Designed miniproteins, single chains, continued (5). Designs and how they scored, part 26

Each design is a single chain, and the fold is of that chain. pLDDT is the mean over its residues in the fold that is shown.

## One batch from the design tools (miniprotein)

Design m16882
Fold by ESMFold2-Fast:
Structure m16882 (fold): chain A 89 residues (1-89)
Amino acid sequence: KAEELIEKGKKAYEEGKYEEALKLYEEAAKVGDKEQQAEAYYNAGEVYKKLGKNKLAAQYYYMAGILYDELGKTKKAQEAFDKAHSLEG
């Protein structure tokens, strides 16, 4: 289930297992609903940012922002867009 994959991804991230976290979040985005996909993309953006992959991080934050906006989650969408924009310099 997407929820289980997101939770495993968060645990992997906390343990510094960034590549494992990314695989789990990408799998969650494939099998989850729109809200779970948005959360998975946002968390993948956090991982890419941690790895210094700013362009990839920005792309994942933008994808999460678009999905949150479509869901009417205006604050989460704005936070994601702000993070994406900050990484584009």
Scores: mean pLDDT 86

Design m16883
Fold by ESMFold2-Fast:
Structure m16883 (fold): chain A 75 residues (1-75)
Amino acid sequence: KEVTLELEVDPAMSAEQRAAFEELAAILRRKAEASSLAPTTIRLEAVDSAEFREGLEAALAVEAAARERAARAAA
């Protein structure tokens, strides 16, 4: 089974923004692979810099909340 990730970023984006998006994609990929009873495809696309920037900020907030939940569950 394959997981497909497509990520295109504006060359003007910071390295931190790219790294954060890639980390989120890796988390989604791991969840899909762990639960795969059927083939799963995850696609993350960044087509417009303004829309991508707003989406990235929202995704980072979700990731921070998920990280806190995982830390508390592991305790």
Scores: mean pLDDT 59

Design m16884
Fold by ESMFold2-Fast:
Structure m16884 (fold): chain A 63 residues (1-63)
Amino acid sequence: KVYEEARKELFKLVEEMIKQGKSFEEIQKAVRDLLAKHKELSPVEQIRLMLEARYYYLELKKK
């Protein structure tokens, strides 16, 4: 559940930042900051969510 909640929050963050015209670097930093708030996530889960957010960014850029 925690992983799915964090994933949903990350995807909303990425969507909002893209709409604001933020750079990929700015989005990456915001993703890291959001993941740091989820202290319950393991390092492996943080890496996986970072990768998923990156792929989601690329998918949204195709639209």
Scores: mean pLDDT 80

Design m16885
Fold by ESMFold2-Fast:
Structure m16885 (fold): chain A 90 residues (1-90)
Amino acid sequence: IKVDEELLKKFKELVKKKIKEALKKYNISEEDFIKAASRLLGVKLNSMEEVEEKLAEIATLMAQSSSEEAALELLDEMVEDIAKEAVKLK
């Protein structure tokens, strides 16, 4: 499935904002967030940029197959789940 590049850019910016908010809210390091994201998504992610890209890609595919509202909800759930797993890594 081809990812919509304009939606991907939009979701990348939103992902960056949501991740920054989650890191502050849960007092999590970027390193722990990257590790938690890699574990939960089942792929090796080596940087915050890779995490942002992967989450934005998943959200974009959800928006294309369902709705932007469903994509936003999924994105919020994924970021919260990753943050909760990252807290356990402390």
Scores: mean pLDDT 84

Design m16886
Fold by ESMFold2-Fast:
Structure m16886 (fold): chain A 92 residues (1-92)
Amino acid sequence: KKEEYIKILLEEGYSEEDAEALAEALLEAERLLEEVAAAELEEAEAEELIARGRAAERRGATEGEALSVEELIALILDVARGLGAKKALAKK
């Protein structure tokens, strides 16, 4: 649910605005995983996507430019597509 993702994102230190935008991206990632691998996105997988986004943001900050929320959304969706493909292969 969107509210559950918002709670996780707020606990990770995102603002309410950013948490809402990222929660929508996580819901789209869940839909993509269901469509590609017929698998539901678990809370642990959502937390891993958020952690990966945070790691990329920290890396960008050390290089002098922080990753924008829009770039984080794109990264989350890209990782979700990769996870979907991995789950589809595992079902073979």
Scores: mean pLDDT 60

Design m16887
Fold by ESMFold2-Fast:
Structure m16887 (fold): chain A 65 residues (1-65)
Amino acid sequence: VTKLVAAEIYLIGLGIEYGLDVKVEYENGTLNVHFLGGPKEKIEEFKKEAEKYAKELGIELKFFE
């Protein structure tokens, strides 16, 4: 399991924890996180937590709403 696969699994799980419908795609060294549903306040909490996690692992994230 690569670092990126582990991060994708973590992000999907984090989305479930926050009650968000999230799709994660790997593209050209970046993990693209698409928010398909959920409250805006929880999306912002998710972004904050995901950015901390990605920073610690040296992974680039992009968010799409």
Scores: mean pLDDT 80

Design m16888
Fold by ESMFold2-Fast:
Structure m16888 (fold): chain A 88 residues (1-88)
Amino acid sequence: MFEKYLEELRRELEEEEKRLEELIKEREKEAEEEIKKIKEKLPSMNEEEKKKAEARIELLEGEVESLRAMHRAIRKIAERRLEELEKK
């Protein structure tokens, strides 16, 4: 009885965490692709456009790092929740 309830909770938690991880990964990929496109155009830019592009790249790189930090945090939370469910 209780064991079946724990299995269902584990499945639901795993599905929710996986969905969040997929959303984070998709946004990370979008940001990385945008950085790549900006870098490809960088050699043809004037000095003013280049400074603006470099500032945008810095913001996007910061976003990617924040997304990676969130992904790591979500994984740790999921692992802890699964451990607590197994303890009871």
Scores: mean pLDDT 78

Design m16889
Fold by ESMFold2-Fast:
Structure m16889 (fold): chain A 77 residues (1-77)
Amino acid sequence: EQEEIDNKVAEYKKLAEQEKKQADMLRKELGATFRELSLTGSDEELNAAMRELQAQIDAENQKHKDYKTKAEELEKK
């Protein structure tokens, strides 16, 4: 019983860390795109890419929070 819960908590924590790492990678891409935009001026393709990257970062952050919450809820029981 507890061992199965502990295994499930570990699984959710691992998934949360994977989503966090993905968000960190996307943030680096966003930073690079922002730097390019700052050097080249206004470019609609770069602006569109930044909006897409930000949306992906937000989605990964939400998944990270969801998995972390599931792990915490299981740990409380």
Scores: mean pLDDT 78

Design m16890
Fold by ESMFold2-Fast:
Structure m16890 (fold): chain A 100 residues (1-100)
Amino acid sequence: SEELELLKKILDEMEKALEEMEKIYAEDPNALERIQEIIRTLRVLLEKAKEGYSKYPKLVEILEKLIEKLREAEKAPTAEEALAIVREAVEWLKEEVEKL
C-alpha cells in the first residue's frame, strides 16, 4: 500500500539519522548540540511530511507520535539520553510498519 511505502521511507530516514547521531556520539560523547540539531532537522521534516500526507489518518497518527518522541529527545539533558529516545522511536516505528 502507498501508506506502508511512505512509512518505510520514513523509517529509512530515521535509521539514517540515528546512524549519523551514533557516529557523532562515538567521536564526541559531549556533542549534545550537534545531536540535538540533527533531531530538530528530522522533526521538522516529519512535521512537513504530516502536512503533506494529512489524507492518511493512520500515517498522521504515527507521525504525530514520532514528532512527540523527537521533541522529548530535543529536551534530553545528555547526548546519551537523546540517542536512547531516538533508538526507542526507531524500534517502535519498526514494530508499527510490521503490523501493516
Scores: mean pLDDT 86

Design m16891
Fold by ESMFold2-Fast:
Structure m16891 (fold): chain A 73 residues (1-73)
Amino acid sequence: MLTPEQKAFIERVLRQLYPTLSPEEAAKLLTRKIGPARLNYLTLVDLVQRETGLTVDQVTAYLEELAGEPIDL
C-alpha cells in the first residue's frame, strides 16, 4: 500500500517523462511495456525505488491502478 507522498512522487515522475500527457495517460502507455515505453518504465521504476523504497511490484500495481486498464473493469 502506497502513502500519498509515494503516489505523488510517481505522478511527478510520470509528468517529467510525459509532460504533455495526464498521469493516467502516461501510466496507460507505460503499463504496456513495449518499445520506448519499456525503457521509460524501467527509468521510472529505478527513480521511484531510489527515492521511496517501493518495490517494482508496488510501482507497477499503482501504474496499473492509474492507467485504469483493468481486464475486469
Scores: mean pLDDT 74

Design m16892
Fold by ESMFold2-Fast:
Structure m16892 (fold): chain A 81 residues (1-81)
Amino acid sequence: EEEEKVFELTIKNIKKYVPEPWLFFYGLGKLALKQGRYEDALRYFEAAIKVEPNPEAYRLASIAAEKLGDKETAEKYREKA
C-alpha cells in the first residue's frame, strides 16, 4: 500500500548515508522485538532483508511474524533462515 512505497523510498535514501544499512535496521528490529513492539520489529527486519538477505534477519522476522499471529509470513521467513 502507500506506506510500503514510502518505506521503500526511505530505505533507498538511508543506503546513501549509512555504510551498512541492513545492520542499522537489524539493530532497530532487535530493540523493537525486545520491547514487544512486534509489528515494528517485523518492519525493521523486512527492511534489513531488502537491503541484504541475511539468515539472522529472516529468523528474527519469522519470530516477529509469529508473535503477531501471522503464521504464513512466519513460515515463509523461517524457510529462508
Scores: mean pLDDT 78

Design m16893
Fold by ESMFold2-Fast:
Structure m16893 (fold): chain A 99 residues (1-99)
Amino acid sequence: MELMRKLLDELSKYPSLRNLPAPDDPRYPGIGEPISVNEIRKLFEEGKISPEEALSLLGIMITQVLHINPKDSEEYKIALEAAKLLAEFEKELEKEKKS
């Protein structure tokens, strides 16, 4: 899916999203194994997850970054912009599915 690849390409240029901390931090709950945008891309390209599952994983990951980082940090600002981009692509994916 072209739209998903464009989203993953945009998100992978953000260092905070490529190098997320391990999920053993009590402030980073919900993911049992460390993941990155690149790992989500690999799973999607290998056909192991759907576009909807990839968006869900990206959303969880971005939400965790927003939760553990101070609101005035660069990591928070980058994750907030990534969340906006994710929401726009989710809307476009829904439109494509209904068209």
Scores: mean pLDDT 65

Design m16894
Fold by ESMFold2-Fast:
Structure m16894 (fold): chain A 80 residues (1-80)
Amino acid sequence: SEEERRLLEEVRARVEEQAAASTDPRLARYYRALAEAIRMRLAGVPRAEIEAWLRGRLDDEEVRDLLARLDGLDEALAAA
């Protein structure tokens, strides 16, 4: 829905702000990857492709955490 798209775009913008505000290069990289994953989801990129993209850029622990955050966003939107 348009409302779901708006909420995801707002979350993506806030995550990009977190990346820009981070003084830790590892955290900045993580938040940039999260923002891009949200953008890819908004663009209709398949989940498997997003996962493959993340695994090329982050370690296994970061990928698990980030995917859990994406799943949490999807669950929150489904419950709204």
Scores: mean pLDDT 84

Design m16895
Fold by ESMFold2-Fast:
Structure m16895 (fold): chain A 72 residues (1-72)
Amino acid sequence: SAKEEYEIVEDKELKEKVEEIVDKLLSQNKYEELGEEVSLLVRKSNEDVDKSKELEEEIQKLIDKKKEEYLK
């Protein structure tokens, strides 16, 4: 597994993938699926709880920001 590389290098790519998924699901009003897909990505990124938490917090900020912009 590429856990270290995924956390350091793929973190940016994961954020880009999350933004793409969020934009797609928000345009389709699929809010329930949004949470599930993001959770799956975070869970597969790393088994290290502390690092996964930091990544999840960053992704959640992106989701919240996108949701607020879309719902305005």
Scores: mean pLDDT 60

Design m16896
Fold by ESMFold2-Fast:
Structure m16896 (fold): chain A 75 residues (1-75)
Amino acid sequence: MPAMGPGAREGARRALEAGDAGKGAAGAAGGAGGALRAIGAAIDAALRGASPEEADEAGRRAGLEGARAAEERGK
């Protein structure tokens, strides 16, 4: 199975934290979406033949982008 490495987990965690720090149920949904993006990006990269490290980096990047989007919505 494509592994969730520390980078993808960090991205997902940051997205969830940004959502939780935000605005109630809408913030939580945004964080969950960011976390799902992180997981999906890591899996997609692995299925495309990326190394575990490359897949993990893709997940981390997607999660961090999701966290940033959730934070921007809070402004």
Scores: mean pLDDT 68

Design m16897
Fold by ESMFold2-Fast:
Structure m16897 (fold): chain A 60 residues (1-60)
Amino acid sequence: MEAEVEALREQAERNIAAGREATEKLTSKDPELGARAAAALAQQEAVEDNYVRKKEEELA
C-alpha cells in the first residue's frame, strides 16, 4: 500500500520536473506561451498533490 503511494509521488515529481524543463524552453522561445505553460504546470502540480493526498487517505 505505502509503496504504491511512494511510486505515485515519484511519478508526480518526475512529471513536474519534466514540465518545468519544457516550460523553461518555451519561455526562451515564446515568453507568452511560457507563462501559460507555467500556469498549467502549477495547476497540474496541485492536481497531483491532491491525488496523492486522496490515495493516502484511502489507504489509511
Scores: mean pLDDT 77

Design m16898
Fold by ESMFold2-Fast:
Structure m16898 (fold): chain A 79 residues (1-79)
Amino acid sequence: FEEEVREILATIARRLGASEELIEEILNSDVEKAVELLREHLLRLYKEKYGLTPEELEKLEKELEEAKEIFLKRIEEAE
């Protein structure tokens, strides 16, 4: 399950132009760290490439944080 999730996160990062170093870090990190690395990459892309407004960035950041929290809670419950 965790390996499948890391592979999905790495695939998304690769499609978004992430460096080989970032992809390798995602694959070698725990799930929480991997999600955080992808979140940082997404926020960087939206700030620099898409020219989102501060309000749009805040909404995206909140949505990504909520998704991360839900995902991590599900993993903890599987213990």
Scores: mean pLDDT 73

Design m16899
Fold by ESMFold2-Fast:
Structure m16899 (fold): chain A 80 residues (1-80)
Amino acid sequence: MKIKIIKEDGKVIEVEIPEDATPEEIIKKVLKALGLSDEEAEKFIEKLKELGQLENVAEYIREKGEVDGTILLDAVKKLL
């Protein structure tokens, strides 16, 4: 499955996600494409798990096939 990530400068990155990818794998791959480290991505995923939002966020990304990188990075900064 192809996910489009819209960067702050308007550039689009396409990321290929396996159909059998877990919610964690989907979110981690998107965050790493935006330039986050493994540690930062894992901390954000852990926070989403604590909030009960991990599956909802991953499903939203999967259904839309598109992510606003600016909104996602702002969420990372606010939750970490």
Scores: mean pLDDT 81

Design m16900
Fold by ESMFold2-Fast:
Structure m16900 (fold): chain A 91 residues (1-91)
Amino acid sequence: AAPKVDKLEVSFKESTSTTATLEVKVTVDGKTYTKTITLDTSKNGEETFELAGVKVTVKYEFNKDGTAVAVVTAHVDGVAVGQATVVAKLK
């Protein structure tokens, strides 16, 4: 059976002058899975990973004003089933 995405949560956790840590929590069939990724703050980009049969795509942007934006999309069988956007001001 296809996995059911119940919840998608995204937050920035730690940052340095060159890196920012993004925590992605996906609740699939009542169980929560956590993935932490470290992003390079010198560039914008996209990362894709798989978590509990769910394909997760993270599109990220770091702005010169210190604002960070990540758009996280969860896909099941090629269909977008959830999206979360996080905006943070990095210290």
Scores: mean pLDDT 83

Design m16901
Fold by ESMFold2-Fast:
Structure m16901 (fold): chain A 60 residues (1-60)
Amino acid sequence: DRQAVLDEMVAAGLITPELGARMLELGVPAATLRRLRRLWEQDPIAAGEELGDLLAEREA
């Protein structure tokens, strides 16, 4: 589930393969990934900000 969502986001050009692998490693839930993908399609700036906050929180 998580890998499939990340692969789709990479294929769509929303994230890099390296970032996708990092998100998988950090255990970002599939539901969160699907929400981010939807947000990215509608508001890329807001999605980028939310992604940055999420990664900072999970790596801390």
Scores: mean pLDDT 76

Design m16902
Fold by ESMFold2-Fast:
Structure m16902 (fold): chain A 95 residues (1-95)
Amino acid sequence: MEEEVLKELTALMAAAWREAPEEDRRRIAESRQAKLAATKDPLEKELIEEYTRALEEGDPEALKKAIELLAKLSGYTKEELFEKLREEYEQYQKL
């Protein structure tokens, strides 16, 4: 059940990343590198790295780790985070 949701979300994320204009992908990558260089919290660094792997490589295990870290840092539940990501990436496909 959770593994299926993770696979569906990572597929949506990876598709959105692949279909994004090259300029947008470059801008997002530069922004992430700047955040990694500025962030001193190891949990925030791990979150950025795992989320990047989920988005760019479609790795569902990376998304699982990112969601667990984000839930711990934000106070949202994993279910709330899955719903937020689904809404975000589904809207990108409809636009």
Scores: mean pLDDT 77

Design m16903
Fold by ESMFold2-Fast:
Structure m16903 (fold): chain A 73 residues (1-73)
Amino acid sequence: MEAIRRLLDLMEEAGRNGLDPEELLERMREAGLPQRLIDAFEDLIRGIITPEVRELMERIEAELRRRREELAA
């Protein structure tokens, strides 16, 4: 849960600052995100759909839904 929140925060920072995918991956490593999460994200940006990527996408969708619900409540 916390790792996905941090990932989304880093993705927002990367988008705002125009960071490339390689710099985003470096920021994820520096932030101490689990290596499995980083590996799944690398596969996602390369267009490789693995079980880990599907799980990552589901977790991202769940966190985005949670953020919308908390903001609305």
Scores: mean pLDDT 77

Design m16904
Fold by ESMFold2-Fast:
Structure m16904 (fold): chain A 87 residues (1-87)
Amino acid sequence: SAESERAAEGARRGGEQAGRGSKEGSASGMTGGVIGAMGGALSARLYGGKEAGERAAEEALRGAREAGGTEEAIELAEKGARGAAEG
């Protein structure tokens, strides 16, 4: 659905922000990005079910990696988004 697609895009952008924050040494930027990724994954889950949530979590991981995030930021974005998608 359009809602689950927008939610997945939100998760990807959250991951990108987490990655960027980690590169800049911004703990608050990284945390905000992870929270955004979690919100996107949860919204995707609510609109499109478990599969949509899982895809959104994959988008969060992709965003964090493409932003050149640290291993910690990539792991936090992925696990946070997957946790939100599983709920």
Scores: mean pLDDT 85

Design m16905
Fold by ESMFold2-Fast:
Structure m16905 (fold): chain A 74 residues (1-74)
Amino acid sequence: MPSVEEQAAELIAEIEALVAQLQLSPEERAKVDAALATLEGLVRDGSPGERRAALQLLREEKEALEARLREQQA
């Protein structure tokens, strides 16, 4: 089974792909990148509970972006 770190890396890559397809402004992209960096840090250096919470937040962000992209039919 993939580790929490592996799952987070996959989710971050998927979120980055979704952000690229949504064609966000450079400023909004920078905010997303900063948030992802913070969550990646928690996954790497946090306690087991903090790592799982960060993974859940990454999943929620992906789901929100994915729903928007589906409506755009990109």
Scores: mean pLDDT 79

Design m16906
Fold by ESMFold2-Fast:
Structure m16906 (fold): chain A 69 residues (1-69)
Amino acid sequence: SAAEAAAERAREEAFLDRELQTMKEIAQMYGYSEIAAELDALMNSDLPIDERKARLKELIKRMTELLKG
């Protein structure tokens, strides 16, 4: 139903917002200020949810590479 679709979208948006905030806090903790700034910009963007998810995935990948190095 339309109500179920709206509820699922709201849940997905809320989950993404929490992931972005958590990753920003981790980036700040490790001194990755550029990644933290990109995460903050992404949280405040009007980009479609799929594009925001893709960008978050790339930022996590970059941060993981820095942490391994």
Scores: mean pLDDT 85

Design m16907
Fold by ESMFold2-Fast:
Structure m16907 (fold): chain A 81 residues (1-81)
Amino acid sequence: SSLLEEAEKILEEMIKELNLSEEQKEIVKRLLDYMRKKNLEEAEKEAKRLVILMQEELSQEDLDRGVKKLREVLELAKKLQ
């Protein structure tokens, strides 16, 4: 799916630009797996978990950038339904 490929690119960009931790990357992998399974509820839960971890580990500027990228990914997840 082109939507899934777009989501993967956004998430890869987010990982690189924000220098995400291994724990944060693991949540990203689960988020993408739930999107592949068209499980929006679990994808949204993983995105919320990632935001909580980013709030603890990132600066406010990087958090705002990450949240913006995650909103774009979740809009793509909704379209996959």
Scores: mean pLDDT 87

Design m16908
Fold by ESMFold2-Fast:
Structure m16908 (fold): chain A 100 residues (1-100)
Amino acid sequence: SKINLEALEKLVKNSTTVAEIRLNLHLLVEGLVEALKNNDEETKEKIIELMKELLSRLSLDEVDVIVAQAKAYLRRTETDEEVLEEALKILDELREEHKK
């Protein structure tokens, strides 16, 4: 599927509940994986910024839970080891940034 950055930006802006944030983080993770597989650095960086904005609305404990769930999903579904490792690293970096 083609990554629609405009639709993802609108989705992030309108995410207010923890349930909406969890759902929309899943869509951003799928977009991140597609960008990594395509070596699309510009789209990758944009999705990381959208993830950071989305997670900024959560408490540290909520970020810990949601990031752990996203990492578990990736480990179960992504078979490309290099893509998996990079996506997991990005999620860990987002969690560490939220602690600041």
Scores: mean pLDDT 83

Design m16909
Fold by ESMFold2-Fast:
Structure m16909 (fold): chain A 90 residues (1-90)
Amino acid sequence: MKLYVFVGVATDEEKPKAEEAAKNLEELIGAETILLSSSESLEKIQETAKKAVKKAYEEGAEDIILGATTEENKEALEKAYKEALKEIEE
């Protein structure tokens, strides 16, 4: 059975709604969701996402889905994901 992990970045205004949606997904399909605040710096978002991706891989999560509300946060998540994979493979 594959583990489903969602890593997302939401604005402070959308965070409560995102947390409710995440809880609904956990109840429906057993997905584990990690939500980050867009109010953090892009560097901190990238570092936190990178650690989350590494931990998910170590715990056997094969399906990791990334989501962001802005293009800047999306680029930060994509960069963090690629860097995490390179560090895991080394």
Scores: mean pLDDT 72

Design m16910
Fold by ESMFold2-Fast:
Structure m16910 (fold): chain A 75 residues (1-75)
Amino acid sequence: MFKEMMENADDKKIEKVLNTLKAANDVIDNGVPVAEAAKKYGVSQGAVNRLVKLDKESIAKGVGAVLLEIADAME
């Protein structure tokens, strides 16, 4: 339950972060509109926008995925 949920939440958060990173990378690398990328990867426009705001180079390299995971964990 709560304990199991917390332990398994990490994997779920990583999946969500990876999808958001893929969307952000598509925006940065291919100039895809945020709305389009968010729709394609099934993530929110806000999450994609947040990653893009951090730093496009770091995000594209996957560093943003780890940083966003840490940010989500603090929430």
Scores: mean pLDDT 64

Design m16911
Fold by ESMFold2-Fast:
Structure m16911 (fold): chain A 122 residues (1-122)
Amino acid sequence: MEELLRTLLEGDDVERAEAIARYLAERFGLDPERVVPLVVELVLTERGLAGELSPESKLILTNQLTEDSPRHVIAAAVAYYTWRRVRGLSVLPSFEETLRRIDPEMVAVGEELVARVEAARA
């Protein structure tokens, strides 16, 4: 936890994205090699540095995820949501509501990370 928190406070955008993605994947028994690349692609897209978006990233960015979506894609969306909040970026209310409906427990873990980062910045 301490090393993760340090990365979220001091790391660059890609380091933060990878750290959040790996943490969520490990906590929920998912393959980090399936989650990390999607989160990095989403973060690079926000920076204007990504090329063509994967179908999975398009579903996340257009808020088209459902409970039937693959769990690694849901985890990538929650990691991206968590990264935006850690960065102090805006989040669409509809996107947050969609994630809370699909996987409220995973969102709660992401929000715990955000709260820890905000407390450490105080």
Scores: mean pLDDT 84

Design m16912
Fold by ESMFold2-Fast:
Structure m16912 (fold): chain A 59 residues (1-59)
Amino acid sequence: SMRERALEEATITLEGLLEGFKEADKQGLTGSEMIKEGFKIGGEKAREAIEERRAKEAA
């Protein structure tokens, strides 16, 4: 259903953001710089994961 897909994509987005923050932390960033870089990296990771999931569903 559309709701199930939205919840799953929301979960993927949150997981991507968490990984982005972990990556920013590994770079030694703190405070607002960590948040900014974490969102940037996390957003890209989430986008890629959603695209991969949609491609897998199409197969």
Scores: mean pLDDT 81

Design m16913
Fold by ESMFold2-Fast:
Structure m16913 (fold): chain A 66 residues (1-66)
Amino acid sequence: MEEQARQAAETLVALKKAGYPGVIDAVRRAVEKYGSKELADEVARSIEAGNVDEAARLLTKINEER
């Protein structure tokens, strides 16, 4: 779980740094599907800041619920 979340976070951060602007919107939409707009904002902010550890932690927490 954590391994998969970390890989996803790392990939998303790398894509954002490479100049793919749609990455943040895609992340927000995916997280909102789990029912939390606040979590979506936090994940997007972490990726925008390049904070892989925080993004992975939030993704792992979301996955734990379902």
Scores: mean pLDDT 74

Design m16914
Fold by ESMFold2-Fast:
Order: C-alpha cells, then structure tokens, then sequence
Structure m16914 (fold): chain A 87 residues (1-87)
C-alpha cells in the first residue's frame, strides 16, 4: 500500500470516532495535503471529508480557505473547493 493510501485510511478511522477525533482527522488531512499539495487524491479526500461533515458552513469555508492556500496551482481542486464555499 502506498504511504498516502495508508495515511488516508488512518484518517478515515479517526473521523469515525469522537468529535475530538473528527477534528484531529481533518487537521491530519490538511497536514497530509500540505506535504502533497499537487496530489488530487489527498485533496479530493479532504474535500469529501468536509463536505459530509455536519459542522457550520462558516467552519467548512474556513477549512476550504486552508485547502486553497495549500493548492494555489491546482485549478481542478480550486474549482471543487469553490463549490463548497458557494453552498
């Protein structure tokens, strides 16, 4: 298994836990994206994670802003993030 795939699976397991573990999962996903800013798999995973999360839209937009800062050169990811911000 690729290291990125393993990290994504570990983050998914954290997200299924308590609210505190869900916050840690999102932070780990952001950290993983910061290490691999051109990796669409990591970015799409993080986008899916915040899209299905039940937190307020303002908090989701704050996370979306962080994704945009980490992926300035990836237009495909930026378009998906903008869709979240428009909801």
Amino acid sequence: MEEIDKEIEEIKKLYEGSPLERDRAIQRALDLLAEHPDNEKVAEFLIELIEKDDRPLSDKRAIAEQILKLTPDNEKIREKVKEIMEK
Scores: mean pLDDT 77

Design m16915
Fold by ESMFold2-Fast:
Structure m16915 (fold): chain A 71 residues (1-71)
Amino acid sequence: MHVAALVRGRLSEEQVAALRAAMEAVAASTPDPAEAARKSQEVARATPGVDDVVAGVTAEGPEASVTVTLL
């Protein structure tokens, strides 16, 4: 399962890495793609410096992976 998140805000590289790790944990523990997308958006919205977020999920391969893109 792959989670792709488009994030608008003011985040450092360290904050982006922490957000990616948190989203990977959500993807690994949440087997439903729609719920994984919802929880990933909630984690992003709870992160200081995030103004907006859109997350999508693609059910690809046996491993959980996450891409975070700053806009």
Scores: mean pLDDT 76

Design m16916
Fold by ESMFold2-Fast:
Structure m16916 (fold): chain A 77 residues (1-77)
Amino acid sequence: MERALELVEEAARAAEEGDLEKALELLQKAGMIAASHGDIESAKVIGEAVKRVEETEDPEEAARIVREALERLRKIA
């Protein structure tokens, strides 16, 4: 679980730097790790963030989406 949180934190930074491709890559890795650990709830939260980031072209909005997901994950974990 902690590794997935670290990847989501890195994804937030990547989005803030304007690197949406890197942010998506990190979110996808975090989701796979959560699912591999049987944490379906966290995997769903990350999956929702991936879809929302894919729908936006604004790095600031993407960073906000990823930070909201990170806050939700910290409450679940």
Scores: mean pLDDT 80

